# Designed miniproteins, single chains: the designs that were tried, part 79

Each design is a single chain, and the fold is of that chain. pLDDT is the mean over its residues in the fold that is shown.

## One batch from the design tools (miniprotein)

Design m2735
Fold by ESMFold2-Fast:
Structure m2735 (fold): chain A 88 residues (1-88)
Amino acid sequence: MISKEEAGRIVREAMEIATEGIELAYKYGAPQEKIDEINKLAREAIEAFEKGDGEKTREYASKIKNLYTQLKEEIDQRKAAEEAARRA
């Protein structure tokens, strides 16, 4: 079991990552389904934290980070394609 202080740090970091992911998704036209999933996990992480469930808080935070990584990879691939098109 993680401490309330550690859970608070984890949820704060996850919310910052979720916010950045949503901003990037809107800026680069990522699928709405990914945005919806990040928002759902963000709500679940906050609810778990408020209930004192440190393990679930960490689990949902990890899922948010994984989705952010996938989203960033997709955006980076799109940026590379646009840059290649500009040079052609």
Scores: mean pLDDT 79

Design m2736
Fold by ESMFold2-Fast:
Structure m2736 (fold): chain A 66 residues (1-66)
Amino acid sequence: SGREVLEAQRKGIELGRDLALNEGLSPEEAQRRTREELLKEGYDQESADAGGFAAGVAAIRARRAL
């Protein structure tokens, strides 16, 4: 549902920022790990893909702010 996509995107932004700043992960690694985590939490493929992508973008933004 659209609600699950939005929830996954919000989680992705938060997790992607954390992974970049606290674990030093690349945007690609943050995207991959976030997607895997969302799938483990029971999100569907569409929501996990959207959240993963949002995490990658958040990781790029976090690194640019340093």
Scores: mean pLDDT 87

Design m2737
Fold by ESMFold2-Fast:
Structure m2737 (fold): chain A 57 residues (1-57)
Amino acid sequence: DPVVEEFLSLPEEDKPTYLAAASRDEETRDKLAAALREQGLDDLADLLVRQHDAYVP
C-alpha cells in the first residue's frame, strides 16, 4: 500500500504530522493502524486512533 510505504519511509520527526493527517480519513486510518500493529508499532497505531477520535465532532 503506497500510504503505508510512504509513512514507514518518513523521518521519525515527520511521522506524527503524517499520522494526524491520516487520522482525518477513516479508511486511511484503518489501513495504516493495521499495518503499524503488524509491524509491532502499537503505540503509533493507538496514537493514530486517538488523533482520529479528537477530530471527530
Scores: mean pLDDT 70

Design m2738
Fold by ESMFold2-Fast:
Structure m2738 (fold): chain A 92 residues (1-92)
Amino acid sequence: SLEEFKKRLLLYFKRLGLDGEKMLEALENERREEAIELLEEAGISREAAEKLVDLMIFHLKRVKGEELPEEEEKKLREKNDELTKLFEEEEK
C-alpha cells in the first residue's frame, strides 16, 4: 500500500539521520534537486543520491497507481541495480 511504502521510506531516512518528513515531501512534489541535496547532506554521494531519488519518485508514482512508460520503468530498474551495488560496497 502507499501508506506502507511511505512508512518504509520514513524508517530508511531515519536510519540515515535525515528529516524523513521533509525528504518525503520533496519526493512527493518531485522537487528532485531538493531531495538530492538532502541526501548529500546525509553523506550520500551525488551520483548515488540522483539514482536513489529517481528510484524513490518512481516507486511513489507506481504505488499511487500512476501509469509509467515502459522505457522509463526499465531505466529506473537499471538505476535500482546500480544503487543496490553501491550500498553493498559502502556497508562492507
Scores: mean pLDDT 73

Design m2739
Fold by ESMFold2-Fast:
Structure m2739 (fold): chain A 107 residues (1-107)
Amino acid sequence: ERERRINELVLEELEPEAEEARKNNDLERIRRLILVGMAAFRVVVEGRPATVEAMREALREILAEMERENSLSAESRAFIERVLTEDEEVLERAAELAARVRERLEE
């Protein structure tokens, strides 16, 4: 399944930084990495361009889906909204990750 392979590649690319964040008990970095992975995964699965704008759109869609499913805490919602409005670095990193994952899929 292509989606499974994409998920594996996303997790492999994020693992070194995730390990460092866990070692340092950096909860904010862990949350950022989760958003980076979720946005990159959606964009790659759906064949969208690996751009900041596509990542922003993907995160808006994810936020709306989580709200509809009533699976989103107030803290998580506020964090995602801050990323969408104030944290361009998360979106840039997600775009870079999506491009990297696509390159590896062509192997």
Scores: mean pLDDT 83

Design m2740
Fold by ESMFold2-Fast:
Structure m2740 (fold): chain A 96 residues (1-96)
Amino acid sequence: MSLEELLEKAYKLGKETVESLHRAGASDVTIALMVDGELRSFLDYYTQKYGKEVGYKLTKSYAQGVLDMSKKLNLPNTEYVASKVIKESNAKLKAL
């Protein structure tokens, strides 16, 4: 599987995660807390599997999917968590 395919899958997964939790009736604060934990686990898993550069790129893509869906659904706490992760991932990628 190419890096481009992995990035697209991560983006879609981020969107689907937020949409699924919102559909299940979770509050914005609850979605934000769950997504924060899931983003940390996602980063840890993919940095171990593919290295830091790919791990941060995939995590950023996942967080972008979360951000786009949180904006669509008006979930400001979830939007904040995703924005923070994108900013942190960009900083780490610049340091590599």
Scores: mean pLDDT 89

Design m2741
Fold by ESMFold2-Fast:
Structure m2741 (fold): chain A 86 residues (1-86)
Amino acid sequence: SVRAFREEALERMRRGVSLRELAEETGDERLRALAQTGAALRLIGDALDGKVTPEEARELALKELGLSEKSAEEIGEVARRHKEFA
């Protein structure tokens, strides 16, 4: 059932399987969208922590995550101003 599948998916994620790996294994479009959202949130977190330069953050958002130019610019701005969030 859908519920049993979700419970198995959650257990696998608790054991370290990423949403991206789960999306790739299942081919589920919604899981793929969630994995992409999770990757974008992680990039924002890395930008807030100063782990990526503004240029790196923008390029990753555009090239690897396929985000819009506007979203990529906004994430780059977070990386540029990361010290303001400390």
Scores: mean pLDDT 74

Design m2742
Fold by ESMFold2-Fast:
Structure m2742 (fold): chain A 79 residues (1-79)
Amino acid sequence: SPEAEAALAAGKEAFAAKDYATAAAHFRRAVDIYLEELGEAAGEDPAFREAAQLLALALNHLGRSDEAQAFGREISRLR
């Protein structure tokens, strides 16, 4: 999805700038768009997995490690 790809790119730019809050918001948007478009198959998509990994990293930088761990467990249940 061009919209999900744009969100992922914006998140990467914010992450490189060490703006982890903005990065997390963009990565969350990318994850949500991929889940809406792909459903359970999202777990097999490389772009989804990249967005999910980067979201978890941004959340850990923000000290929101419980959210990152919960999200990781949820994603692990996808196909």
Scores: mean pLDDT 82

Design m2743
Fold by ESMFold2-Fast:
Formats: sequence, structure tokens, C-alpha cells
Structure m2743 (fold): chain A 77 residues (1-77)
Amino acid sequence: MEAAERARAEAEEKAKEEEMRELAEETFKNVEKLKEKGDYEGAIDYLHNRLAEVINTKSPEEVELFKQYFQELLEKS
């Protein structure tokens, strides 16, 4: 039983990390698209709305992962 619970916990943690990474990549891509169109106000609004959604719907650990992945994307660009 313990091994099955551990595997489930690890799978859930990995799923959360993958979700936060995908969310950060999607957010970055949409922000960059808005910037390319010259819609800087829309880009800022989109980013703020996404951050607010993540903060209100996700755990503090998931919020930190999202911020970390998003920051990594900004630094690579």
C-alpha cells in the first residue's frame, strides 16, 4: 500500500510541475504575441490576470513553480 501511495503522490507532484510549466509557457507565448502586435496594455493585463488566477486557484508551491518557469522563459529570450 505505501509504495502505491508514494507512486501516486509522485505522479501528482509531477503532474503539478508539468501543469505549471505548461501554464508558464502558454502565458509567455501569449504575452509575446500581444507585444508583437503592439498591444502592450493587453500583454500586461493578460499577465496580471493569469498571475491572479494562479495565486487564487493554486497552492503556494505551484505559484512559486509558475513564477520560476516564467522567469526562466524571460531570461532565455
Scores: mean pLDDT 78

Design m2744
Fold by ESMFold2-Fast:
Structure m2744 (fold): chain A 68 residues (1-68)
Amino acid sequence: MDAARAGAGAGAMGAGGGAEAGKQMTLRFSPDGSTEAQAEAAGAGGAAGAPGGSVKIMRAGYLGNVAA
């Protein structure tokens, strides 16, 4: 529940930035196949130890809360 509250705050803070973040997420989702493959790959790889992927996971997490 605390995470949800924090995520909600991140979404509110990124009201203007949220639009950009949403676009970036949408751009990634627009590409055929990159949708789930990228999201899941980044999640698994980033957590495992993919520095570059980790940055993406952090961003995706915030976007998820905004969408919620």
Scores: mean pLDDT 40

Design m2745
Fold by ESMFold2-Fast:
Structure m2745 (fold): chain A 80 residues (1-80)
Amino acid sequence: MSFEELLKEFLELAKELGIPQDEIDNIKERLEKLAKYHSEEEAKKKFLEYLEHLAKVYEEINPEAAKGIREFVERAKKEL
């Protein structure tokens, strides 16, 4: 899976989980910077690390979003 495919799938999931569009846009900008400043392999690793951190943040605010993000990370790790 390419970084662009990983990003696209995550952004679609974030919409399904009910994350506000302004938050999705901010997450997208942050993740796109990983691709600009890192190799594709490093960008993918940092992408998954960021999502694991994001899931912990959402655990208290939106537990369903946190669960969805964790399941996405586990699935993505199997495809890398």
Scores: mean pLDDT 82

Design m2746
Fold by ESMFold2-Fast:
Structure m2746 (fold): chain A 73 residues (1-73)
Amino acid sequence: SSKLEEMRKKLEEAGASKKAIEVAIEFARNPSLSLRSLAERLGLSVRATRRHLEEARKAAEKAGIKLPSAEEW
């Protein structure tokens, strides 16, 4: 969707890694997923997924966009 493309571009411009962007986009597409389920979909450990989401969240704050949070599950 256009919103996911805008999110990708803004995160990339804010300096997020390709993996952090991939994790953030997949989470934005399916915000009801647990970190475990998200990690399984992406072939990552839960720890790596959390790290990439934190990187993406920091980039999102710099870019003025909000990512879904675990509190919305």
Scores: mean pLDDT 77

Design m2747
Fold by ESMFold2-Fast:
Structure m2747 (fold): chain A 76 residues (1-76)
Amino acid sequence: MKPEDRALIEEFLASSAYDALVDNRSTYYGKPRAEVRAEIEARLERTLAEGGDIKKTILDLEIEDGILAIQLYVLG
């Protein structure tokens, strides 16, 4: 666990991009926002605990959000 990885997580969770990502996933999957937040935070904490690439995990989440946003516009 690196201090830099924790800082990246904290910055991401405080961002407006994270709020938008939670809203899109909540709408797409029909899950409460609290459940979506818990799932994303659990994924980030698991990656951190395993010594995985936090920056890559955040980028993967942002790419997934972009895809879901496009699908929501096509379905709506």
Scores: mean pLDDT 81

Design m2748
Fold by ESMFold2-Fast:
Structure m2748 (fold): chain A 61 residues (1-61)
Amino acid sequence: MKEKKLQAIEETLGPEEAEKLRPWSVEEIRQYVLRDVAAKLREIGDEIQKELEERKRKEEE
């Protein structure tokens, strides 16, 4: 149901973003979230990679 998807968006991105997406279709909301989540996951992945490289250096020193 659309309301459940909007609630998940509100919990993840905030109530303002959920309200913007209220008039959108379920599929449009799904595509938007997938694009935004993919971008955020890439940022998190880059940060984790940096931390892993720094830990490796400390262990090998």
Scores: mean pLDDT 69

Design m2749
Fold by ESMFold2-Fast:
Structure m2749 (fold): chain A 107 residues (1-107)
Amino acid sequence: SEEQKQLEEAVKNIEDFIKKIADEFNDPKVRETAKYVIDKLKEISELAKQATPEQVKKILEVLNEFYKKILEIVDDYREGKISLDEAVERIKQAVDEAYKKIKEILK
């Protein structure tokens, strides 16, 4: 479906961004966090394979909000507003929240 294609593209865009950040910072904590996020995104993609079009639209809204949050966290870190440890923790919290919401949509 069109919605499934949009979901696949959204996941890919977030994965590509996270990989880019991991490469740019070249820090073990960032690499570990990137792996954690990518593993959760892959699980989300698998869970969504048999979702209804309405469920996929709701998942897309959650993923778009997650991507926006990750961009804001990375910008805050680059501007020196938060520490690396705070950025890593916020990213982990954001993906865990997104994952929880997506699991709820799929119930």
Scores: mean pLDDT 88

Design m2750
Fold by ESMFold2-Fast:
Structure m2750 (fold): chain A 71 residues (1-71)
Amino acid sequence: MTPEEIIERERERDVAGVDALIEELKQYAKEHPENKERIEKFIDKARKLVEEGHPTAALLLAATELSILKQ
């Protein structure tokens, strides 16, 4: 496997992870509508980070927010 193939695979994994966490955040917003506006703002930030080429940062942001909400 080439270094480029490893980088692409890691990027695809991080993007898939962000998508999964965004869906979990959307589900949490449906169950807790009082947090909907806050959750939507974090989803927008995570999506923007992915669009800007920072999927790992988006993954960490989404995972951190979901962890805080579940406490």
Scores: mean pLDDT 78

Design m2751
Fold by ESMFold2-Fast:
Structure m2751 (fold): chain A 72 residues (1-72)
Amino acid sequence: DVLAQVEAALASLPKKERQALELKLRDPTITNEEIAKKLGVSKGTASYHVKTAEERFDAAGERLAREHNERQ
């Protein structure tokens, strides 16, 4: 169930963002430098892909989990 929701959210991401987030999900201790090395990009580009992927994944996961949050 939870794994299926994570898989669905990942599948909704663009390829580069998905790869960056998959690396973080496989190894939560991974640094942006290691992600940059694995993707063949700069540390800044890796940070951007991770941030964008996390934002997109969170938006997809929010619908799947249907979390209640009183945010403005």
Scores: mean pLDDT 70

Design m2752
Fold by ESMFold2-Fast:
Structure m2752 (fold): chain A 73 residues (1-73)
Amino acid sequence: AQEELDFDVRAAIALIHASVGILAAKRDNDEETLKRLEKLRDELVAAHQAGDWERVDAIEAEIRKLAKEYEKK
């Protein structure tokens, strides 16, 4: 179904954002941001496995917020 594919794509996009943030944090030796993004990535995978759309959306928003804060450095 389209909803299943959309859910998978949404989670995949959030994982890509988390991965980009993790690489940037590693490059800049930002241990705090790295730990937060790794935790959010793991929680995102768990939420996706549980089929929890609301949790996936909330975690994606938090990942995007952290990435935006990191850009201010």
Scores: mean pLDDT 78

Design m2753
Fold by ESMFold2-Fast:
Structure m2753 (fold): chain A 108 residues (1-108)
Amino acid sequence: SMSVAEAEAEGDKPGTVLEVEITSADGRRVKVRIEALEGSGKIRLKLALNDDGTVEVLELKIEGPPKRLRLTVEADTPELAGQAAGSILRALAEQGVKAEIEVDLPPP
């Protein structure tokens, strides 16, 4: 699939708040915020919004053993927010991140 928009962000301080926002030319918007609530974590995240309406994690790098993270996703629809959160959670799991993750999504 072809990406219609891409965005990246990096955070490297204790209590790091990383925000990345993707806006496509057709007006679709996804905003992702990751907070290191407990433990150390340097986070780099690069996302793509694909033409099929899915969010793909292009790059996820975490340094340090975060103990607790908060993932907040805002999007034009609850379905897009849920799909984006799912992609990020999958990428975290694939890297073996053992942090407690709090997920904050828009109501359905």
Scores: mean pLDDT 73

Design m2754
Fold by ESMFold2-Fast:
Order: structure tokens, then sequence, then C-alpha cells
Structure m2754 (fold): chain A 69 residues (1-69)
């Protein structure tokens, strides 16, 4: 998925961590920046990694909305 690819591009995020974030997000009907940050925090990511992961996911969601319009 595009979200998983974006997460894997974040320095210090492993493929396993990216996959777990995607799986947790799939359980939610709506994905917000707060949801991404909470999941990353539960996985033990640093504040810098949480911010980078949240930004990467939001960027993908914004791009998908633009392509759907």
Amino acid sequence: SKIEEALRSVPGVTEEQARKIVEELKKKPFVTADDVAEIARKLGLSEEQINAVTDAVVKVLVEEQRKAA
C-alpha cells in the first residue's frame, strides 16, 4: 500500500513497524493524524519518528484525496 511505502521511507522505521501501523489503521473507519501518532507511540517510536510517520501518512492521504477528485 502507499501508506506502507511512505512509512518505510521514514528513517529508523523498520518494515515490521510500518506493517503494524498499517494493520492498526485498517481497523479504523477514519484515519486522523492523532490515530497515526497514537499507534506509533504504542510501538515505542521516538517523538521524532512519531512526527515523521504522522507527516508521511497524512501526505499520502492528502495525495489520494486529490487523485479521487
Scores: mean pLDDT 77

Design m2755
Fold by ESMFold2-Fast:
Order: C-alpha cells, then structure tokens, then sequence
Structure m2755 (fold): chain A 84 residues (1-84)
C-alpha cells in the first residue's frame, strides 16, 4: 500500500541519518576504536543497500525491512557503547 511505502521511505531516511552519525563518530573517535566503528559503519551501509533493493522490488517484504531497521538500531547502539 502507499502507506507502507511512505513508512518504509521514512525509515530509510532515518537509517541513512544513522550512517551519517556513525561517520561523525568514527572521525572523532580515539584511534583504538576506529577500526570497530568503521566495521559497524560498513555493516550499516550494507543493510541500507539491502533495504533499498527490497523497496525497489515489485512486492517489498516489509517484515524484512523491519528486521533490517532493528539490526541497524542494534549496530548503532553498539557504536554508542564503544564511545562511552
């Protein structure tokens, strides 16, 4: 439905915002944790690309999109724990 497509687009924009935050965290982080933050950033980028592919499908799996969002949020929480 149009409503599900709009909600998925809003989630995509939020996830892309999380990637920008991870890039900022990595830039200002101590050298000791930069490799782990860069790995988290790479994984989030891969998940965003999977989400984009799912949204481009003629029949998007909205359950899979929610699973991707949950995984990205988990990875962002891991990055936040590293910088505290």
Amino acid sequence: SVTQEIFALVRLIAMEGSLVLLERMSKHAPDEIKPELEEIRRRVGELIEEMKRELASPNPDYRRIEEIVEEINRLVAEAEALIQ
Scores: mean pLDDT 87

Design m2756
Fold by ESMFold2-Fast:
Structure m2756 (fold): chain A 77 residues (1-77)
Amino acid sequence: AEERREAARLSSEAILRSVKALMEKAIKAVKEGDMETAEKYFENARGLAERAEEIDPEGGEKVRELIKKGEEEAKKI
């Protein structure tokens, strides 16, 4: 019992780590003036956020918050 929920949670946690890495790469690209590369990283992160929400809505919300903070940080550069 609950094996499906546990697998979903682990999957959303893996997505969260991937999105964190993408946000770091996107912010670095913005600092380097490479806005095209930064936008590609943000697009990939948003796609992963949608996937996380399908698997685990609570985990997906955390991923969306991380992306929002990353985009706000990029705007300050």
Scores: mean pLDDT 80

Design m2757
Fold by ESMFold2-Fast:
Structure m2757 (fold): chain A 99 residues (1-99)
Amino acid sequence: MTPEEKARELAGRALDLARRVIDELRAQGKITPEEYEELVRLLQEAAQAVLDGDFEKAIEAMRRLIDKLEELGAPQDVIDELRALVAEMEKLYEEIKKK
């Protein structure tokens, strides 16, 4: 697997996890419709950046999404997992940038 393929796989896992958390927060009544729309917009921005191969923008968008999820009361174990996935993507992005 190339570094780019691995970065896309990690991004997919992070986006899927974030989507599940967003839907769970909404189902639990922990977020407003406006907050849900903001989270979905950030998720879509990150997903589009991954499709465009813009991993720098994808990482930035994912970080903003994770920060907002933590602010809105997402479980800490999920936040830690999302941050770990993004950190691994950053390591792969540094390798992609060099070659």
Scores: mean pLDDT 84

Design m2758
Fold by ESMFold2-Fast:
Structure m2758 (fold): chain A 63 residues (1-63)
Amino acid sequence: SKEILENHIKILKEKKEEIDRQIARLQALVAQGDEEARKNLAFLQSLKERYDKKIAELEKKLK
């Protein structure tokens, strides 16, 4: 269903926005020398990449 796919994409984009906000916060902490923030930043950047790929995959199915 196109509607189900559109809703799924919307939810993933909202989750990605939350990840982007966390990444920005962690980047500020890394700049201050926080080693734990550096590890967490790497994890969230990987997670963001997975969300971007999933969003792109779902958007292709709508076209």
Scores: mean pLDDT 87

Design m2759
Fold by ESMFold2-Fast:
Structure m2759 (fold): chain A 80 residues (1-80)
Amino acid sequence: MEEARRLLEQAREELVKGLEAFANKDYDKAIEEFKHALELARQAKRVAEQAGDPELVEEANRLIETAKKFIEEVKKAKES
């Protein structure tokens, strides 16, 4: 339970770092941070599923989708 919440908090911190890098046009760093956030959110989902916590699973799924969308947006910006 605490482990899943800790991983979700770390994933959110990495999303913030990615957004800061993206705002500074540091696209490679932004992609790296968002990929790290995605990995942490996936780990949180596995832990939450093992704990039988559907609310934390849903939060992890939202972070996973958010990180994926941000990675796509940075890739588009880098090509423009």
Scores: mean pLDDT 87

Design m2760
Fold by ESMFold2-Fast:
Structure m2760 (fold): chain A 65 residues (1-65)
Amino acid sequence: MKEIMAQILELAKQAYDALKAGDYASALAHLDQARALAEQIADPEIRAKTLADIDALRAQVEAAA
């Protein structure tokens, strides 16, 4: 559980860093990986919030591309 949360945060940070660098393909790939891990979260409140945060960042990447 704690390890999965740390991995999701790391992937989201990598996606944001890629977005800042203009590497939209890498940003989307990292967000797809983070989303797959977020779906494994057992806590429904944490899962829903994490998925919403990832989807919001994905929308920002798609708008910037």
Scores: mean pLDDT 83

Design m2761
Fold by ESMFold2-Fast:
Formats: C-alpha cells, sequence, structure tokens
Structure m2761 (fold): chain A 100 residues (1-100)
C-alpha cells in the first residue's frame, strides 16, 4: 500500500506518546483511541488535529518506523514495547488502523 503522507512532527510524536504512556497498564484499544481523540480536540492548532484518532495513530506508527515498510509482527512488537500493550491488543489495534 502507498505510504501515508507523514504529517507527524517530533513534538507531536512526543506529546502523543506521553499521553498514551499516561494510560493505565494494558489499556484497551478503545481507551487508546479515546486518549488520541481527546488530544486532537485539545490541540486544534496541531498539524494532525484534522485527522481521525485512527489516522493520528497511523501517523504515530509511521513516525516510529521512520516511514519504512515493516512486517505486521514488527509493528506488533513496536506497539508492545512502546505502549505496554499485550500482543493481542497490539494486533487488534493494527487491524482497526489497517481497515480504514
Amino acid sequence: RPKPKLRMTEEEFQALLDVLRSLPPNPTVEEVLKAVEEYLKSHPDSPIADLTPEEALAQLIAYLTGGKLVSEEEMVQLLVDTFGLTPEQARELLKRLLQR
């Protein structure tokens, strides 16, 4: 699939990462998406403020991978290591991001 145009800055990446890391351990996919949605609503001047929560998370993952095409297993491991998700939760999140 074509790479999404990267709109994530280092500052936005770090801010979103801090928000997601502030969630309780083993957050649900719904809790992750809600936290991203609240961030976007609170930062309307952000370069990613017009994105959906799923699109903003896709931009975050693209930033984490340096825009490289990585395997699903590498993305799952990256989400586990970065957000403290279980492998099952990471796979569910990726499925939601890849659907639309």
Scores: mean pLDDT 73

Design m2762
Fold by ESMFold2-Fast:
Structure m2762 (fold): chain A 66 residues (1-66)
Amino acid sequence: HMKKIKITLNRGHSAGNARQAAENAAKIIKEEFPDVEVELVDVEATDGQTNADIAKAYNEALKAKE
């Protein structure tokens, strides 16, 4: 079954490098790992937490391929 990975975003930051990076990461993971579903969730995450979630998402997608 498809692996689901979540990336958390800061709801109060509609624009910013972390949000854009998360959106780009979700697109890249979908193109490279079609069996992986990435979900972007607007909560009260810091930009650092969003960046950590992006790194974790890439690592988990790579592990799912193996």
Scores: mean pLDDT 75

Design m2763
Fold by ESMFold2-Fast:
Structure m2763 (fold): chain A 85 residues (1-85)
Amino acid sequence: MEEIERYVEELREKMLAGGMPEEVAEVAAEALRRILEILAREGVSVDDVLAGRITEEDLSPEAVEEIRAIAEEAEAKIKEILEKL
């Protein structure tokens, strides 16, 4: 959990520092947290994913679908927020 929280907080801080709306930063941070928790459950490290050493083939079909659903939901929410601006 410590590594997940670090990546999530780092993303949130970078997005806010870059001028992204707080609502967008929160949606992205929450989606990242959920995705990283799934990767941890599957026994893959975040560092391996970021280095490109892990592919969809290294994850269960259930994990891939769950990650996809989270990403699609986050994208939809971010688009709605940005369209209002």
Scores: mean pLDDT 77

Design m2764
Fold by ESMFold2-Fast:
Formats: structure tokens, C-alpha cells, sequence
Structure m2764 (fold): chain A 68 residues (1-68)
């Protein structure tokens, strides 16, 4: 599988943050914290040469941890 590109990583971050905002379940502070962690996970995955699917999985784990 091809390593994730910067454009694909940005798209995954934006889509994940939009889903959190659209849910209506989180405060602006929680969304800001989640966005930072999601962006960090996507950036690290891109640096590590991970695929789109692997980066998506890491983002999903970050979101899951935020719901605790």
C-alpha cells in the first residue's frame, strides 16, 4: 500500500474534526484538544510512511481515548 501523502493526511484530519463538531457532543475546548492530537497522529504517521488506512486507524484510536 502507498504511504500517505500530506494532502491525504490533511483531508483525514479535517474529516475527523468535522465529525466531532457535527456530533454536538463536545465543547470547543475538547474539539481543539482532539484536533491537535489528531493532527499530531496524522503527521507522525506521514513521517513514518504509514498508509491512509493505518493513519485512519491511529486517528480513530485518538478519538476513542478522548471519549473516556
Amino acid sequence: MKPITREEAIKLVVEAVKKLMDSGEFSLTEIAQAAARIAEAAYQGMEDGLSVEEVKERIEKVIEEMKK
Scores: mean pLDDT 79

Design m2765
Fold by ESMFold2-Fast:
Parts: structure tokens; C-alpha cells; sequence
Structure m2765 (fold): chain A 90 residues (1-90)
């Protein structure tokens, strides 16, 4: 379905964004505490990616996939805010 194709692209985009964020933060002079805060934010985002992947594999309805994509988008925005707050202390 179109919803399934959109959900798969959302997972791929989120995984790429997580990888880009990890590559970027690896270059920064962060304290161990700051690295732990960012790692925790990215781990929460990964859980939402895993949840959407599970729904795709289970053959969830288009409505459930769309809702999970909205939840993933909200989680991505929240993770971005948490990471930005840590980086603002540099």
C-alpha cells in the first residue's frame, strides 16, 4: 500500500538522520555526561523506529501506520530539541 511505502521511507529517513547525528556528535568535544544525554535521546528515537518497523512487518492497517509515522515525527522533533539543548552548552 502507499501507507506501507511511506512508512518504509519514514524508517529509512529516521535511520539516516540518527546515523548523521551520531557521526556529527562524534566530532564534538562533549563531556561524558553530555554524550550520555544525547545517546539517551537517540535511543528513544530508535525505539519509535523499531515500533514502526514492527507494525510494517505485522501488516498493520494504513491508519495505524499513519499514526505511528506521526508519533515517529514527534519523537524526532523531541530528540532534536533535547540534542540542541545539550549542544547549546558548548
Amino acid sequence: SEAEALAERAVEAAEAAIAEAEAYIATLPLTPAQRAEIAAALERLRREVERLRALIEEGASDEELLRAMEELQRAAVEAGREIAAVLAKL
Scores: mean pLDDT 88

Design m2766
Fold by ESMFold2-Fast:
Structure m2766 (fold): chain A 67 residues (1-67)
Amino acid sequence: SAAEAAEEAIEAARRGDWQGARLGLLRALSQRDSESARRAAQEILRVSTDPQARAVGQAALALAAQL
């Protein structure tokens, strides 16, 4: 589910696994669950200092606002 994908993305981000975080976030977005996607994107932005992970998080927040 989108909520499970979002939770997986959050846990991956906390471990510093930005690829896992990105995959989970894309899964949440693909299911059009704006709240799950927004929650995951916000957590990635809070815990990650990686520029690519932060760019993906920012883009996901913008996309979630349109769902």
Scores: mean pLDDT 78

Design m2767
Fold by ESMFold2-Fast:
Structure m2767 (fold): chain A 88 residues (1-88)
Amino acid sequence: MEPYVSKTAGTKPQEVPFYVLETGAEILLIGIDEDLKSPTTSASLKQVNLAAVPYVRALIEAARKKDEEAVKKEQEALRKVMEDATLT
C-alpha cells in the first residue's frame, strides 16, 4: 500500500528514496555472493562478507517497510561490521 507522500508540494527532496536503498542493497548482496564464490578472494574478506549478509537483508526489509529509523539503524550496523572487519 502506497504511503501518501506528495513529491510536488514540498521543497524538501528525499535524500535517498526507499526503492533506491532496496535496489542498492540487493546489488550489494550479489557482489557479496560473487566474492564468496571467487577463489582469489581472501578468507578474511569472505568472513567480512558473510558477517555483512544479515545486516544487508535487514536493510532490504527496513526499506520495504519504509521505516526511516530502521533503515538508519541497519545502515549504521552494516557500517560498523564492515569497519570492524576491514581495520584489522
Scores: mean pLDDT 60

Design m2768
Fold by ESMFold2-Fast:
Structure m2768 (fold): chain A 124 residues (1-124)
Amino acid sequence: STAVDLALQALNLLSAAKSAVEKALKSSVSEARKLLEGAAGALGDARDRLIEVRPVTGELAQRAADLAGQALALLNQARDILETSSDTEATQKRTQLGLQAGSLLDQAIKLTGQVLEQLRQQER
């Protein structure tokens, strides 16, 4: 069904965003910029797909979309820091924001998995 396909796409996009954030935390500033730009795009796309699934699964898809939105906000703050400063405090703040975004992404991935399971139980 369209809802199953959207939920699968959202799950894949959230997983790709998490992988990119984890790589960015271990990367040079130039590589981190590209990885966080990609992660932000993937999070926006995942959120949009979860919003489209909301009429079928209700609050569960909405909660997953909200967590993806919160992670996106944190990644945008980390991206702003990468453009404005490279000192130790800026690096520590960027790392903290990335770790917080990763935690929100883990929660969004788990909830999206539950959305997908509920949709599959409805026999597509």
Scores: mean pLDDT 84

Design m2769
Fold by ESMFold2-Fast:
Structure m2769 (fold): chain A 90 residues (1-90)
Amino acid sequence: NSEQLRKDFEKYSEGQDYLDINGFIKYINDKFPNVFGDLDPNNPEDVEYVKEIIQHYKKECNITSLDDNKLNYEEFSCVVTKIQTDLSSS
């Protein structure tokens, strides 16, 4: 549901027009706790892992954004939908 994705985006972006890496880590920890493990935004290895996840799904969404550290709502909604699709196909 796009309404739920919008509410999640607004919650984890803390009212900004983009979701940063820290906000995305918090989102996936809350929504996919048994998929990616408990990721630490202060751990550089976990941050790079999350950037790789974002880049992989941005590519699947045909997003050519040069900013790997931020997701706008359209990028966030597509990336999350692709993650959910992959999880339901396993």
Scores: mean pLDDT 78

